# Ledger of designs, part 22: designed miniproteins, single chains, continued (2)

Each design is a single chain, and the fold is of that chain. pLDDT is the mean over its residues in the fold that is shown.

## One batch from the design tools (miniprotein)

Design m4738
Fold by ESMFold2-Fast:
Structure m4738 (fold): chain A 72 residues (1-72)
Amino acid sequence: MTQADLERQQQINRLTNKAIDVYLEALKEGMKREEALKKAEEVARKLGKEAGLPQSHIDAVIANVKAHMDQL
């Protein structure tokens, strides 16, 4: 891996964690799981675009969030 590839993977991991935090906070606020997931996906898409991540990397973040939800 190049240093840039490693940095992009770290950005994916950080965005995934932020999106999961958004999901958990939304549940704490009384949102249903489907609405909480939608909010987390919207945050992941917004922050990913602002960070300049390719669409494939944003899609990976969203997939990671969904995988984490399936384990809860």
Scores: mean pLDDT 78

Design m4739
Fold by ESMFold2-Fast:
Structure m4739 (fold): chain A 61 residues (1-61)
Amino acid sequence: GATALTAAQEQRQLELNRIVSEALKTLTPEELGLILDEFLARNPDASPEEVRKFIEEYIAK
């Protein structure tokens, strides 16, 4: 069976899903995927807030 997520992991996933959904209003899925892959490769333990700030700063440029 699938390993149950902890409450913290589930909350993180929900927050990330919300951030991604909001970013898709401005970015294409391809562009968002590329920048997220690059960011997460450098910051594998990044919090949802750090991911949000990264995307927001990217869009602001």
Scores: mean pLDDT 76

Design m4740
Fold by ESMFold2-Fast:
Structure m4740 (fold): chain A 80 residues (1-80)
Amino acid sequence: STPIDRLAELFREAAAAIDAGDSEKAKELVEELVELGLREGVPKDMLLGMLEGLLNRAERVGEEEVAEFVREKIREIEAL
């Protein structure tokens, strides 16, 4: 599979973990998604769009710990 296919899989898995209330798993998957995206040179706007999608989902379901983690990752990427 391509790096983009793996990013899409990680995004879906992270969204599922957020919906399940598995904060630890969600943070691990978000970290893996960011690491893969940066390593593979994915466009910054695409990576930020994925993270904003996960942030919106975490806020909607009330997973504040995950939401705070994703906000920090967004800030780190924006600072690059």
Scores: mean pLDDT 89

Design m4741
Fold by ESMFold2-Fast:
Structure m4741 (fold): chain A 107 residues (1-107)
Amino acid sequence: SREKLEEALRLLEEAAKLAKDPLVKNAFDSAAEAVRALLEAGGQPTLEAEIHLALARMQRSVLKLIGADEKEIKAVDHAIDGVDAALNGDYESAIRHFKKAIELLKE
């Protein structure tokens, strides 16, 4: 559903605004770009969406390497899992993951 992808995008944009670490924000921005690519393609998985997901995964690896906050890394893990779910057409699971990311960032 277009409406569910639009909700998913809004949740990732909210998470990016809540991120205190600029590198964490960059990972959420990459996840949001992946969902935006899906939305623009009418829910079809595209190379652009896959590239943005790969960038988010790479950024998550960098965050872990530099010893970033564990709660923020867990929030990024939920963003990545949510994008992966969305790429497989599971928008309900994607929205649940993004809501979990926001909860972790608000703590």
Scores: mean pLDDT 90

Design m4742
Fold by ESMFold2-Fast:
Order: sequence, then structure tokens, then C-alpha cells
Structure m4742 (fold): chain A 64 residues (1-64)
Amino acid sequence: MEKIDPDKLTPEERLDLIEERARQNLKEFYKKSPDKEKAKKIYENQLKSLDEMRERQRAALARA
């Protein structure tokens, strides 16, 4: 898509956009953090949470 309007997205596309933004925010957080060990642990835990949400989204879509 050349330009994304959140109000025009399907629920599934909107959730995908939110997930991608969350992943980008986590990557930036890790890069900007002075304590890399602490940041890495938070980053990995949050990525696992995002992966779990993605699996739930796929399950919901498969039921449609």
C-alpha cells in the first residue's frame, strides 16, 4: 500500500499494523537503551508476547 489510512483497514490489517509498530518500537528501545542486558531481556519477553498475539490472530482468521 502506498498510503495507509487506519480507518480504511480491515480489523486484521489494523492488528498487523499495530504489531509491526510495536516490533519497531521494541527494536528502537533496545538500540537506545544504555543497559543492553536489561534491554535485551525486556525485548525478548515482549517479542514472545507479540508472537503469542500473532498466533491468536491467525487462529481467529482461520475460523472465519
Scores: mean pLDDT 73

Design m4743
Fold by ESMFold2-Fast:
Structure m4743 (fold): chain A 58 residues (1-58)
Amino acid sequence: SRGVEAAVKLLQSFGVTTKEQFNALPESLRRALIEYAHREAGEPLRPEDEQRVLDALP
């Protein structure tokens, strides 16, 4: 989805490019970044979207 793609790009802009780096982020920050990216993309945030972002990272 566009929201997941936007979240991955946002994470990469902060140097977060792997599953390990993503999981090392504070939970509140992970949620805030994904939520922000979905709002910017104009897409609703779904419960599974955090897993989809994680799955998109190597």
Scores: mean pLDDT 83

Design m4744
Fold by ESMFold2-Fast:
Structure m4744 (fold): chain A 68 residues (1-68)
Amino acid sequence: DILTALKALQEVAERYIAGAEADGNTELAEKFRKVLEEIKKMIENNDTDRKKVNELAGELVDLINEYA
């Protein structure tokens, strides 16, 4: 289910935004917010593009690796 996947990505993005903000890393928090904005737009528009979901998941993984 694409909606379930998007909601899972939203939850992960929100957690990492909170973590980056707590660390004072405003630049990284902003990068996570951009991905979150795209996820929210897909949910709002009922967008079921699996390829786009995979791209957003990849962007999120790349940012998580940057955070480490």
Scores: mean pLDDT 85

Design m4745
Fold by ESMFold2-Fast:
Structure m4745 (fold): chain A 94 residues (1-94)
Amino acid sequence: MKVVVTATLRLADALSPEQARRAALAATQAAMNTPGVLNAGVGVTPGADARATITVVAESEEAGRKAVEAARRALEATPGVSGVTLESLVIEPL
């Protein structure tokens, strides 16, 4: 059954707008490259309280969870990001 997964992650570091854009693009690409993902988008807010919001449309809950994990790893691999904490994850049937 198709699902929508919405996740919010806190970033440990303050991000510039340019770092936030790079992080968002990398995370979006990682999520979109996950098998079973139909669509994905990641937004990252710059500044001292930097947060990532992930939205994934997936063929299954498992695919959606794997996409969020792929996005999290891509965020952590972005220069200037030392840590990422999952604050919320909501899965809804579509």
Scores: mean pLDDT 85

Design m4746
Fold by ESMFold2-Fast:
Structure m4746 (fold): chain A 67 residues (1-67)
Amino acid sequence: SERERRRRELDERERELNERLDELSRRYAELQRRHGPRLPRSPEVEELERRTREVVRERRELFDERR
């Protein structure tokens, strides 16, 4: 059914968002290994923060789409 197909699409998007969060976590760990526990304000760190905000926004949108 259309509803079931839509649910599968939303489930797939949720899985993709979880994968993106895992990638961000690994990237933060990599940066901490290279630069130490306190990350500087750098374009790389700013990009990770921006991507994290993007994922949070998309999760909120996904929640709204599930009704």
Scores: mean pLDDT 80

Design m4747
Fold by ESMFold2-Fast:
Structure m4747 (fold): chain A 85 residues (1-85)
Amino acid sequence: SVLDQWLSTLSPGQQQVAQLALSSDLLDEEKVREIILFGLSQGLSLTQVRQVLETVASLTLSGGEMTKAMQIAQKVLEEIKKELE
């Protein structure tokens, strides 16, 4: 499947983040925050976590839901970036 092919291209840390995202509600801001913080704990950059979230959303959500999920992800990523600086 497209999902299995994509997962096979990811690092072990990226695969763990992708699996967490696949099992989570990406419209829940608190769940998105947990995923991003987990990604950072795995040594991923905020950009790498965003790319994983975008791919998972594109494979699992409708166009409207994907737009909303990425708006939530962008907001949380910006909040975390400010907390780290």
Scores: mean pLDDT 88

Design m4748
Fold by ESMFold2-Fast:
Structure m4748 (fold): chain A 73 residues (1-73)
Amino acid sequence: MKVSPEESLKLTTARNYVLQGKFDEAIEIADELIKTGSEFVRGTALLIKADALAGQGKHEEAKKLLEEALELG
């Protein structure tokens, strides 16, 4: 499965933002990858966005994205 170096870097950056509590910044990167990425990249970005939303206390929105990521798998 081919992931571009740029996509891989963005996924890593978004995960690091979640770990730092920078949830809005993580969501911004994840949304870009959901829009432009391959199926694998989109699935991973949905999981990162769900984690960021859960960190913000938006558990229902996070659950919706987890269900969407499962549909892509």
Scores: mean pLDDT 82

Design m4749
Fold by ESMFold2-Fast:
Structure m4749 (fold): chain A 80 residues (1-80)
Amino acid sequence: SKAASLVSATAINMVGTYASALLLKEDPEKAIEEMEINVKAAELNYEKVKEVGDEEDAKKAKEYLEKAKKVLEEFKKEVE
């Protein structure tokens, strides 16, 4: 379904945030930029899930978004 694909997109954005934190350790400014792009994409996908998905879809998308935000916040605290 459209909702399921958007939930999956949110999960992919979460994974992208983790990958940026791990693979761009030598360029923290670039890492933060890439992570912020992924978090922003996750936020947009979550908003779309809220419009077209059910409560379970919205909960899953929110969990992925919150994990992405946490990784970004922790990375910023470690490097800034």
Scores: mean pLDDT 85

Design m4750
Fold by ESMFold2-Fast:
Structure m4750 (fold): chain A 82 residues (1-82)
Amino acid sequence: SSMAARRERAVERVRELTRETMEENFKLKEEEGISDEEIMAKLLEAMRKLAEELTEEEFEAAADTIDEMLEKHKKELEEKKK
């Protein structure tokens, strides 16, 4: 169905946005020395903006992926502080 396809695209968009955002954040860290807090804030804001563009059904499908990606990168940054 069209809704099943939209849910799949929503998950794909979250994965793609996360990849692009992390590539951009890596470049900013190397070139401008942005903080880990700024990296997480940028990722969270990108995810929030994407969530606002999703329908309820698309958001439900993508919610677990959004949470997983945010937690993964938060833990990764926390490990680098040790």
Scores: mean pLDDT 76

Design m4751
Fold by ESMFold2-Fast:
Order: structure tokens, then sequence, then C-alpha cells
Structure m4751 (fold): chain A 115 residues (1-115)
């Protein structure tokens, strides 16, 4: 791989790790009954996920190799999917194990963040 491609993938990996760490903190807070801290950590994770999206879009703009662009898109989509699954899990815990309530709350938070 080209050095510039490696640098973008490294930055995306670092941001993916930060999202996962924030969501792990959110899950711990939710399990302890600290719903305020859980929501704060979810919001922090969504901010990092937005930065991941910005980095991915910059990489796609600068890197014209279709295979590399596809790798960047797949990595972004996987990171987003994992984050959404973890957010839904945290919100399910906050709603006393109600999976449907947790999934609905996750969709509502994403809609607010996508503004």
Amino acid sequence: MQREIEEYLRRMEELEREVEEKLAEAERAARAGDNESALRHIREALEVLAELERVALEAERKLTDPEVQQEIRERRDEATGRALQRISRVLTIMHGGDVDAGAKAAKEMLNEFAK
C-alpha cells in the first residue's frame, strides 16, 4: 500500500478504537445505573464517529484508486455498524433490558446527531 493510504487507515483505526473505548465506558455506566454518564459517553462516541466519517471522506476525495476507496468505505461502514450495535446495547441496558425500546432510542439519537 502507498504510505498516504496507510496513514489514513491508521487514523481510521485509532478513531475506531476511541469509539469502542467510549462505548465500553457507556456500557459500564449503564450497568451501574448511571444513565446520565452513559448518555454522555454515547454522545462522545458519536462525535468521534463523525470525525471518522470526515477522515474517510477526505481519504476518498484524495485517493482515486477504486479498490482503496472501497476499502475505506467498507471500514467506515463496519465501524458505524459496530458503533450502532453497541449504542443499541447500552440503551437496552438503560431501558431495563427492553431490546425494542433500546433500538428505538438508538435510532432517535442517530437522527438527532445526523442534523
Scores: mean pLDDT 83

Design m4752
Fold by ESMFold2-Fast:
Structure m4752 (fold): chain A 101 residues (1-101)
Amino acid sequence: MKARKLEVVEVREGKDGTIIVVLKVEGTANAEDVMEAVEFGEDIALETGRKVVVLIAAESTSEEARKLAEKINENSKRVRVRLFDSLEEALEEADKLLEEL
């Protein structure tokens, strides 16, 4: 896509082989940012054959971005998206998922 405001902070592997990706968005995460993050996760899932959980950290999230993430989680079997208001919360969730998966 165009100039990306997405930063890949961390990529981890869970016990079951699920890939956990932590992404940071500068400022407000909008629907375009969620789509770009999901595309990144789908590329990883396609190349590795594994399930991917994408954790997006942003200072705020638009209503359109939240609705889009919900629809993606309902329709995708291989990629899940979670939105966080801070990088610290996203990293804490990544650590928790590593223990659960």
Scores: mean pLDDT 81

Design m4753
Fold by ESMFold2-Fast:
Structure m4753 (fold): chain A 61 residues (1-61)
Amino acid sequence: GAEAAARALAEGGASEELARRVRELAEQGDKIGAGNEVVRALASGEASAEAAQRAARLVAD
C-alpha cells in the first residue's frame, strides 16, 4: 500500500517530497502519521480531494 498511496498523492498534484514522506511513514507502519500527512496535503490544497481519499484508503490497507 505505501508506494501506491504515495503515487496517488503525486498524481493528485502533491509534491514528490510529501509523497515520499507518506510512503516512508506507511512503510514504517506509522499509519496515523501517514494519514496525518494526507490530511495536511488536502487542507493545504497540495493534493486533490480524490487523490487524498485514494491515498488514505491505501495507507489504511
Scores: mean pLDDT 79

Design m4754
Fold by ESMFold2-Fast:
Structure m4754 (fold): chain A 80 residues (1-80)
Amino acid sequence: MSKAERVLERIREAREAEKDPYIQSQLRSLEMAVRELMKDPSFSEEEILQMALSALRYLYERTGDPRFGELAAFIEELLA
């Protein structure tokens, strides 16, 4: 399974476990964005992961929700 596919699965799991409709909506939007980037052969897997990481860091800074922080840390580990 690719790193991008692993990120999609983690975002999906987080979204399905989430009870807050706002946080769930943000996770759904991120999932759709990553999925669309994966269809475009002009984007490398590393670029897709960097874009997802930037979005998650922004959401964590704005909301303080640890779920976004945990997903960001997961992507950072994949990029190490």
Scores: mean pLDDT 85

Design m4755
Fold by ESMFold2-Fast:
Structure m4755 (fold): chain A 73 residues (1-73)
Amino acid sequence: SMEQTILMFRMLALESEIYLAFRTNRDPGLIQRALEEMRELYKENESILTPEEKAAVEKKIAEMEQILAQAQA
């Protein structure tokens, strides 16, 4: 649906923001805020996602959590 497409683009924008922050200054606070926004966006929209879309979002969140852990180290 259009709502699912918009959600996926919003997730991609947050992912891009996290990668940019990690590559430039590795600011854990900025990465954490973007990750928290990504988690909240997933929580609010989980019911409209297919199982495949849920798996894709969960994978992105897990990858971003690993980036945050590296920034905090």
Scores: mean pLDDT 85

Design m4756
Fold by ESMFold2-Fast:
Structure m4756 (fold): chain A 100 residues (1-100)
Amino acid sequence: SLVEWLDKNLTEEQKKELLEESYRLLLELLEREDPERAREVRRIEEEEGLDAALEAAVEALRELLEEASKNDPEKAKELEKKLKELLERIMEKAKELAEK
């Protein structure tokens, strides 16, 4: 599993760095696509912390993709492309950290 790979290959410090970078990238995308949902996610970070905010950001982007898929197919394709590129950046960061 991904969790077992991370536990084997990354230190606790490197896992925290990956989590913080992942949150920044997801929040940046959400801010561009839906600034109101991004503000809600930032409030969750302030009130409940980074882990809760990351889950909220993922859920918000998931909801946006579902809404776009029903109402705007071109927007849905563009958002899917952006999400794939973002996931590739996160995976590259994880590999980079593991190689140290």
Scores: mean pLDDT 82

Design m4757
Fold by ESMFold2-Fast:
Structure m4757 (fold): chain A 105 residues (1-105)
Amino acid sequence: MELIEKLKDPDPRVRVRAILEIAQKENPSLEEVKAIAEATKDPSPGVRLAAVQALARFANHPDPEIRKIVLEALREALDDPDPNVRAMALTALGIALSNPEVRAL
């Protein structure tokens, strides 16, 4: 997919835009969610922050495989060297864990 290819662009601004475009889709694919999860390991803290924010939107997704990928990526982001990325991951996990469906996993 074109958006997944843009997540590999040398310009971090292009990568952030691709993440935001996927996050705005009504039905993101499993492949697109996996690509955003990998973006939480991006060398740019701004890209990692955007990826964590996008994943927070999918924490309550009806697909259990998507929820699993999202929760694993958010837990890893708690150990991020950037304090803003860590704070966003903690907020996203707090929201996810306040949902009884996610706690049942």
Scores: mean pLDDT 80

Design m4758
Fold by ESMFold2-Fast:
Structure m4758 (fold): chain A 79 residues (1-79)
Amino acid sequence: SLRDEIARILQEAADKYAGNPEAQEILKRIATAVENAESLEGLQKQLDRLLAEVRERHPELAPFVQSLVSRIIEAAKAA
């Protein structure tokens, strides 16, 4: 299911960045955005805003977050 696929994506990311509190907080924000999304357009807008904030405040995490956002949106489009 879409929920199981997104949960797996987020868990893999959480495991990879287990020792990084900034990455863990970003992952928590992504999970909340996914749970509260009423539409694909709304989800994409929220995740794009989050990615923009990450690029400004934590540029070293931006490629990682960009990859996650792309994977989540692709999974949501396929559902």
Scores: mean pLDDT 84

Design m4759
Fold by ESMFold2-Fast:
Structure m4759 (fold): chain A 57 residues (1-57)
Amino acid sequence: PLAEKPTPDLKQVLERIANGELSDETVEAILASLEAQGQDELLARVKEAVAEREAKE
């Protein structure tokens, strides 16, 4: 793919959320930041990662 601008490693962040490596406070901060930026698709992906972590428990 074309790297036209810096893209954060969102996939790595999602994996850390799914593995429970991030604190609840950090996850909430990420969700709040994405909502403030209007990143609806990314917000949905983060919520899915949290749900997957809960389903594994």
Scores: mean pLDDT 71

Design m4760
Fold by ESMFold2-Fast:
Structure m4760 (fold): chain A 89 residues (1-89)
Amino acid sequence: MDSYIANRNLSNALNLLKKDPSLSEQAKLVEYGRKVFLDMLAGRATPEQVEEALKKLEEAAKKSTPEVSKLLRTGASHFEIVARDIFSV
């Protein structure tokens, strides 16, 4: 399920970022993205908040290690699939 893959990849990326103090700003971006993802699953996020969350996840991916960047981009890709399903009208 796309929601499982998104949550797993974002959670794994956040755990790796939290272990490295030099990546604390990237961790904050991912924490925001994950919060919006969970709020979206609960019906409490707007499309505009989802768009902002995806932008922050890409910013974090550009400023992280290759391993974290891959996790973030995979998570964001599946986040976008879930968002499309929820906001399709």
Scores: mean pLDDT 86

Design m4761
Fold by ESMFold2-Fast:
Structure m4761 (fold): chain A 94 residues (1-94)
Amino acid sequence: SDEELRRRLEEIAEEVAKEDFEVLLEENKHLKISDELKEKLYKELRELALEVARIHFEKSQGADEAALRARFQEVRQRVLEAIEKFKEEALKEQ
């Protein structure tokens, strides 16, 4: 069902976001990072992970490959920008 599929995609996104979040915190463990900045990072990672999960699902349903490649490129760029912004804001909290 659409509801079961949505729930499954959200569960996958949550797990991926947790893994990425833990890696980024470990890589930056020498910095003191506010709970507010951690929450913001996790939320952004979760939203991006959900977009990736949706793209994979749409690909499995036969969606346009060119459109999917464009969306993958945009999500990749947004991930890099989110990580860079997080690092810049973390440095300002020192």
Scores: mean pLDDT 85

Design m4762
Fold by ESMFold2-Fast:
Structure m4762 (fold): chain A 85 residues (1-85)
Amino acid sequence: LQARESLSPSLVKRVESLTSAVVDDVIRMHKLDEEQKRYLRERLPDIILRAMKAAHEALKAGLSEGEALNVAMAEARNEALRIVE
């Protein structure tokens, strides 16, 4: 299971950048305390990996790169919320 290696380098970069933005958005919108922020940021590599797997599966299902990015961002948001709830 090499989801990162199955994506184009440009798509990998976009998933990483957008996942970081989603995590920052969750921190801002849910007014997380410093401990919750630290815990979520420490989990960022795991959230990125899940987002990349979601993008890979979306592409395999025949979705466009843009649709795959949307699926990855939804997975990243869902995982971030699961971590802080």
Scores: mean pLDDT 80

Design m4763
Fold by ESMFold2-Fast:
Structure m4763 (fold): chain A 115 residues (1-115)
Amino acid sequence: SSAVEKALLELLKKAEAGDFEGALRAGKELVRAAVEESVREGSLLPLEIALGLLGIWLGVAKLIGDEDTAAALEAAIRGLEAARDALLQGKSKEEAIEEGIRALERAFEEIKRKR
């Protein structure tokens, strides 16, 4: 969806700039948009596409040694995986968003502790 695409691009932009607060905000919007789209479509495909794109970008970030971008992308992947797993368990849209955002926030707190 356009909302998922916008959130993905904003996340990448903020991560590449080293703006971890902006990356966290974009990651939260990405979790929300991907879950809302997946529930609306009755398919996990929007979540799986977002995860696939993040995986490709993570591979590139690791290849070029961009550790800050890699860390932010790994955090976003954890958020989307938690949201996907919640939906697979039959949890509500609201619960999936909450679990995804919680996993994302935890991953960003781990990044802060290592710096």
Scores: mean pLDDT 88

Design m4764
Fold by ESMFold2-Fast:
Structure m4764 (fold): chain A 82 residues (1-82)
Amino acid sequence: PLSSDQIYKQTIQTMQQVIQRYQRQGNSRMARIVQDQLDQINRWYQDYKRAMAAGDDVTAMRLRMHIISTLNLAKEKLKKID
C-alpha cells in the first residue's frame, strides 16, 4: 500500500490539476473552492503528523481516510473537467 506521505502528495498534485483546469476554463469561483479544500488537506496532514507523533492511531486513521476520500473525489472531478 502507498504510504500516507505518498497519498498526501498525490492528493495535492491531483487537486492542483483540478485548480489549473478550472482556471483555464475561466471558472475562478470553482478554482477558489478547490484551493480552499487544498488548504484544508494541508491542515489535515499537519494534524495527521501530530496524531502519529502522539500515538493517537484513531485520529490518524480518520484524517488519513479524509485525505484518501478527497483524492478520490478530485480524480473524478479531473475526468469530468476534461
Scores: mean pLDDT 86

Design m4765
Fold by ESMFold2-Fast:
Structure m4765 (fold): chain A 66 residues (1-66)
Amino acid sequence: SGISDSKTLDQLDKQYDKQLKKVDDLINKYKNSQTVDGVNKYVGSQLQKIGVEIDYDIQKAKLKAS
């Protein structure tokens, strides 16, 4: 997902924002695709976004539990 170990919430939020922008750019690129390949990339990008959100929640929970 590109979310890795962060020592502060500020560092984690910066990683999250960067990865969200990256996957949102891909979703926006393929959202109107009429090809099988383009639709697959759109769905794949949405699954990547879910992965980024899950990784963010896990890392945030770890920092808050510290």
Scores: mean pLDDT 82

Design m4766
Fold by ESMFold2-Fast:
Structure m4766 (fold): chain A 58 residues (1-58)
Amino acid sequence: GKVLVTNLKTGEKTITSMTLEEVKKLLESTPGVKIEESKDGSSIIADDGVNTYKFEKL
C-alpha cells in the first residue's frame, strides 16, 4: 500500500510504501505519540509533542 504523510505545521508532504495499518502499529509502539484515527479509518493523526502529522491511505 501507499500512505501520504503530511506535516500539519510545515506543510511538508512525503509518500511511504507502508500500509496505513503498518503505520498505525509503528506509531502505537512509539513512546509519547498521541494518535487519533479518523471515523472511517482512512487517516491517522499523530502528535509527538513537537510536530503533528497526518497519514492518509492512498
Scores: mean pLDDT 83

Design m4767
Fold by ESMFold2-Fast:
Structure m4767 (fold): chain A 95 residues (1-95)
Amino acid sequence: IEVEVEVEEEERTVEAGQVGRLRVTVRQRVHGAKEPVRLGVVVRAEAGPGALWTSTGEAEIVGHGGVATASVFVGAGEGPVKVRAVVGEIRELPP
């Protein structure tokens, strides 16, 4: 994409038997009088052993910033699991 973006990916621990929601914050840096573009953001959750499933989240960001969310479920028989949100794709959307 032709715009500069800043990405903040969340990392934390999810307890056994719990669902964790992880966020990715995306911010557009625009030069001068340029307007932010519309962005499609796809995120996924990455987890250590013990995660039963992870989701892919997607969001449309139409201003200077926004949040996309992904989820992880940790099995009840597992210990706490370290998880993180990861940006898989950022694309410019049509107007």
Scores: mean pLDDT 71

Design m4768
Fold by ESMFold2-Fast:
Structure m4768 (fold): chain A 69 residues (1-69)
Amino acid sequence: NAMEEFTKENLLHAVLRLARRAGVPDEWIEELREKFEKGELTIDELIELAKQYSAPMAADSRAGAAALA
């Protein structure tokens, strides 16, 4: 149990680091933290997010973030 929580926290930190490098706004990063804190994020979902933000190809999701600004 505690080991699973620790693994999730490590994945969250990796996702947040990758998102920040990708230029994701702090507001979206805080949303990810809130979801994690509420227990709404699974390890699988964190892995998907890490994969998305680690990809150098950048998707249209960046255009969505620009529309918010």
Scores: mean pLDDT 68

Design m4769
Fold by ESMFold2-Fast:
Formats: sequence, C-alpha cells, structure tokens
Structure m4769 (fold): chain A 78 residues (1-78)
Amino acid sequence: SLTPEQLEKLKRLGIKAVKALMDGNGEEALRYIDEALKLAVSPEAQKYFEEAKKAVEAGDFDTAIENLKKGLQIDAEA
C-alpha cells in the first residue's frame, strides 16, 4: 500500500490532471499522469494510468478522466 503521504500526493496529481483535461490542456495533464505513474504501486492502477495517457495523446479527454478515476480508486485500496 502507498504511505499516507504518497496517497495524498497521488490524489493531488490526479485532481490536477483532471482539471487540466477539463481545461483542454493535454500537455499539462500528461505531466501529472507521468508523476502519478511513478507513485502507482498496483499493476492494475498502472495500466489505468497508462490508458489515460494514451487517451490524452489521442485527444479523448473523457476516456482519460475515467481511466484516471479508476487508477486512483485501485491504488488507494492497494
């Protein structure tokens, strides 16, 4: 499991990534997703964050947001 500090950082990165995507800023969202991937401990959570990254690169921000939410949920319970 993540430490409380790592989990707080991951949640903050996820919130920032979602806000960036809502603002249409894919480049900024990718920076936050890359940082989240460094903290993700679950292989399943890592896959969701990688799918979110691919969705951002494809311009599919709605799919990216949903994958970010799933990755954050799994890693919080790992």
Scores: mean pLDDT 78

Design m4770
Fold by ESMFold2-Fast:
Structure m4770 (fold): chain A 84 residues (1-84)
Amino acid sequence: MTTTKTVTLTVTVDGVEVPVEITVTTTPDSVVVELRVHSSDPALAAAAVAFATAALTAAYEAQGYELTSLEQTATSARLTFRRK
């Protein structure tokens, strides 16, 4: 019972649209969210990763999940959530 879904979210940073590819892998007790940013500007990429990471953390915590692991680079992040 593992499902994987990929969606693209556009994040606007300083008036610039930055595409963020989000892959969500759901198991019965955990959710792994992987973010990948498509931008040649490191500052825009980092800002988009930070924004998307914060938004996703808030959304999953509102559903009764806790962030247990965060791996972040300038252009990507991997968030692991577990149910309380």
Scores: mean pLDDT 80

Design m4771
Fold by ESMFold2-Fast:
Structure m4771 (fold): chain A 65 residues (1-65)
Amino acid sequence: IDERTLIADISDSMTRMSEAVMRLEEENRLKRTPEKDREKVREQLDKDREERLKRMEERKQKAIA
């Protein structure tokens, strides 16, 4: 029983929950957006996703450094 394995499992669960919440937010936003503005909303969502990935990468970087 390795503490590292348990931590990895918990991290994976948290990541899946975050992704599920993000999917619901994306669906909600698109449903309320007129077709003309949908492309703009998708671009905004892409940027939000990029920033989230950047923050996760920074945390990983700090953990190994």
Scores: mean pLDDT 74

Design m4772
Fold by ESMFold2-Fast:
Structure m4772 (fold): chain A 68 residues (1-68)
Amino acid sequence: APPLLSLVELEQRLRAVLSPAEAERRLAEYLARVREIGTDDSLSLDERDAAIAAVERELQAEVERREA
């Protein structure tokens, strides 16, 4: 499987395929989801890490889909 990209790389690629306003909105939405998961006291540390990784994979998949 391809490795997770850094948020900087994801942001740069997303900005290449979206308008600046749309890229900022999309990144803000994903960062808000990451923060929500990171502050969810009902999740174990392992579950939290897995959920954050899943959100990052969703963002990467969206960037790759839009690049196609």
Scores: mean pLDDT 76

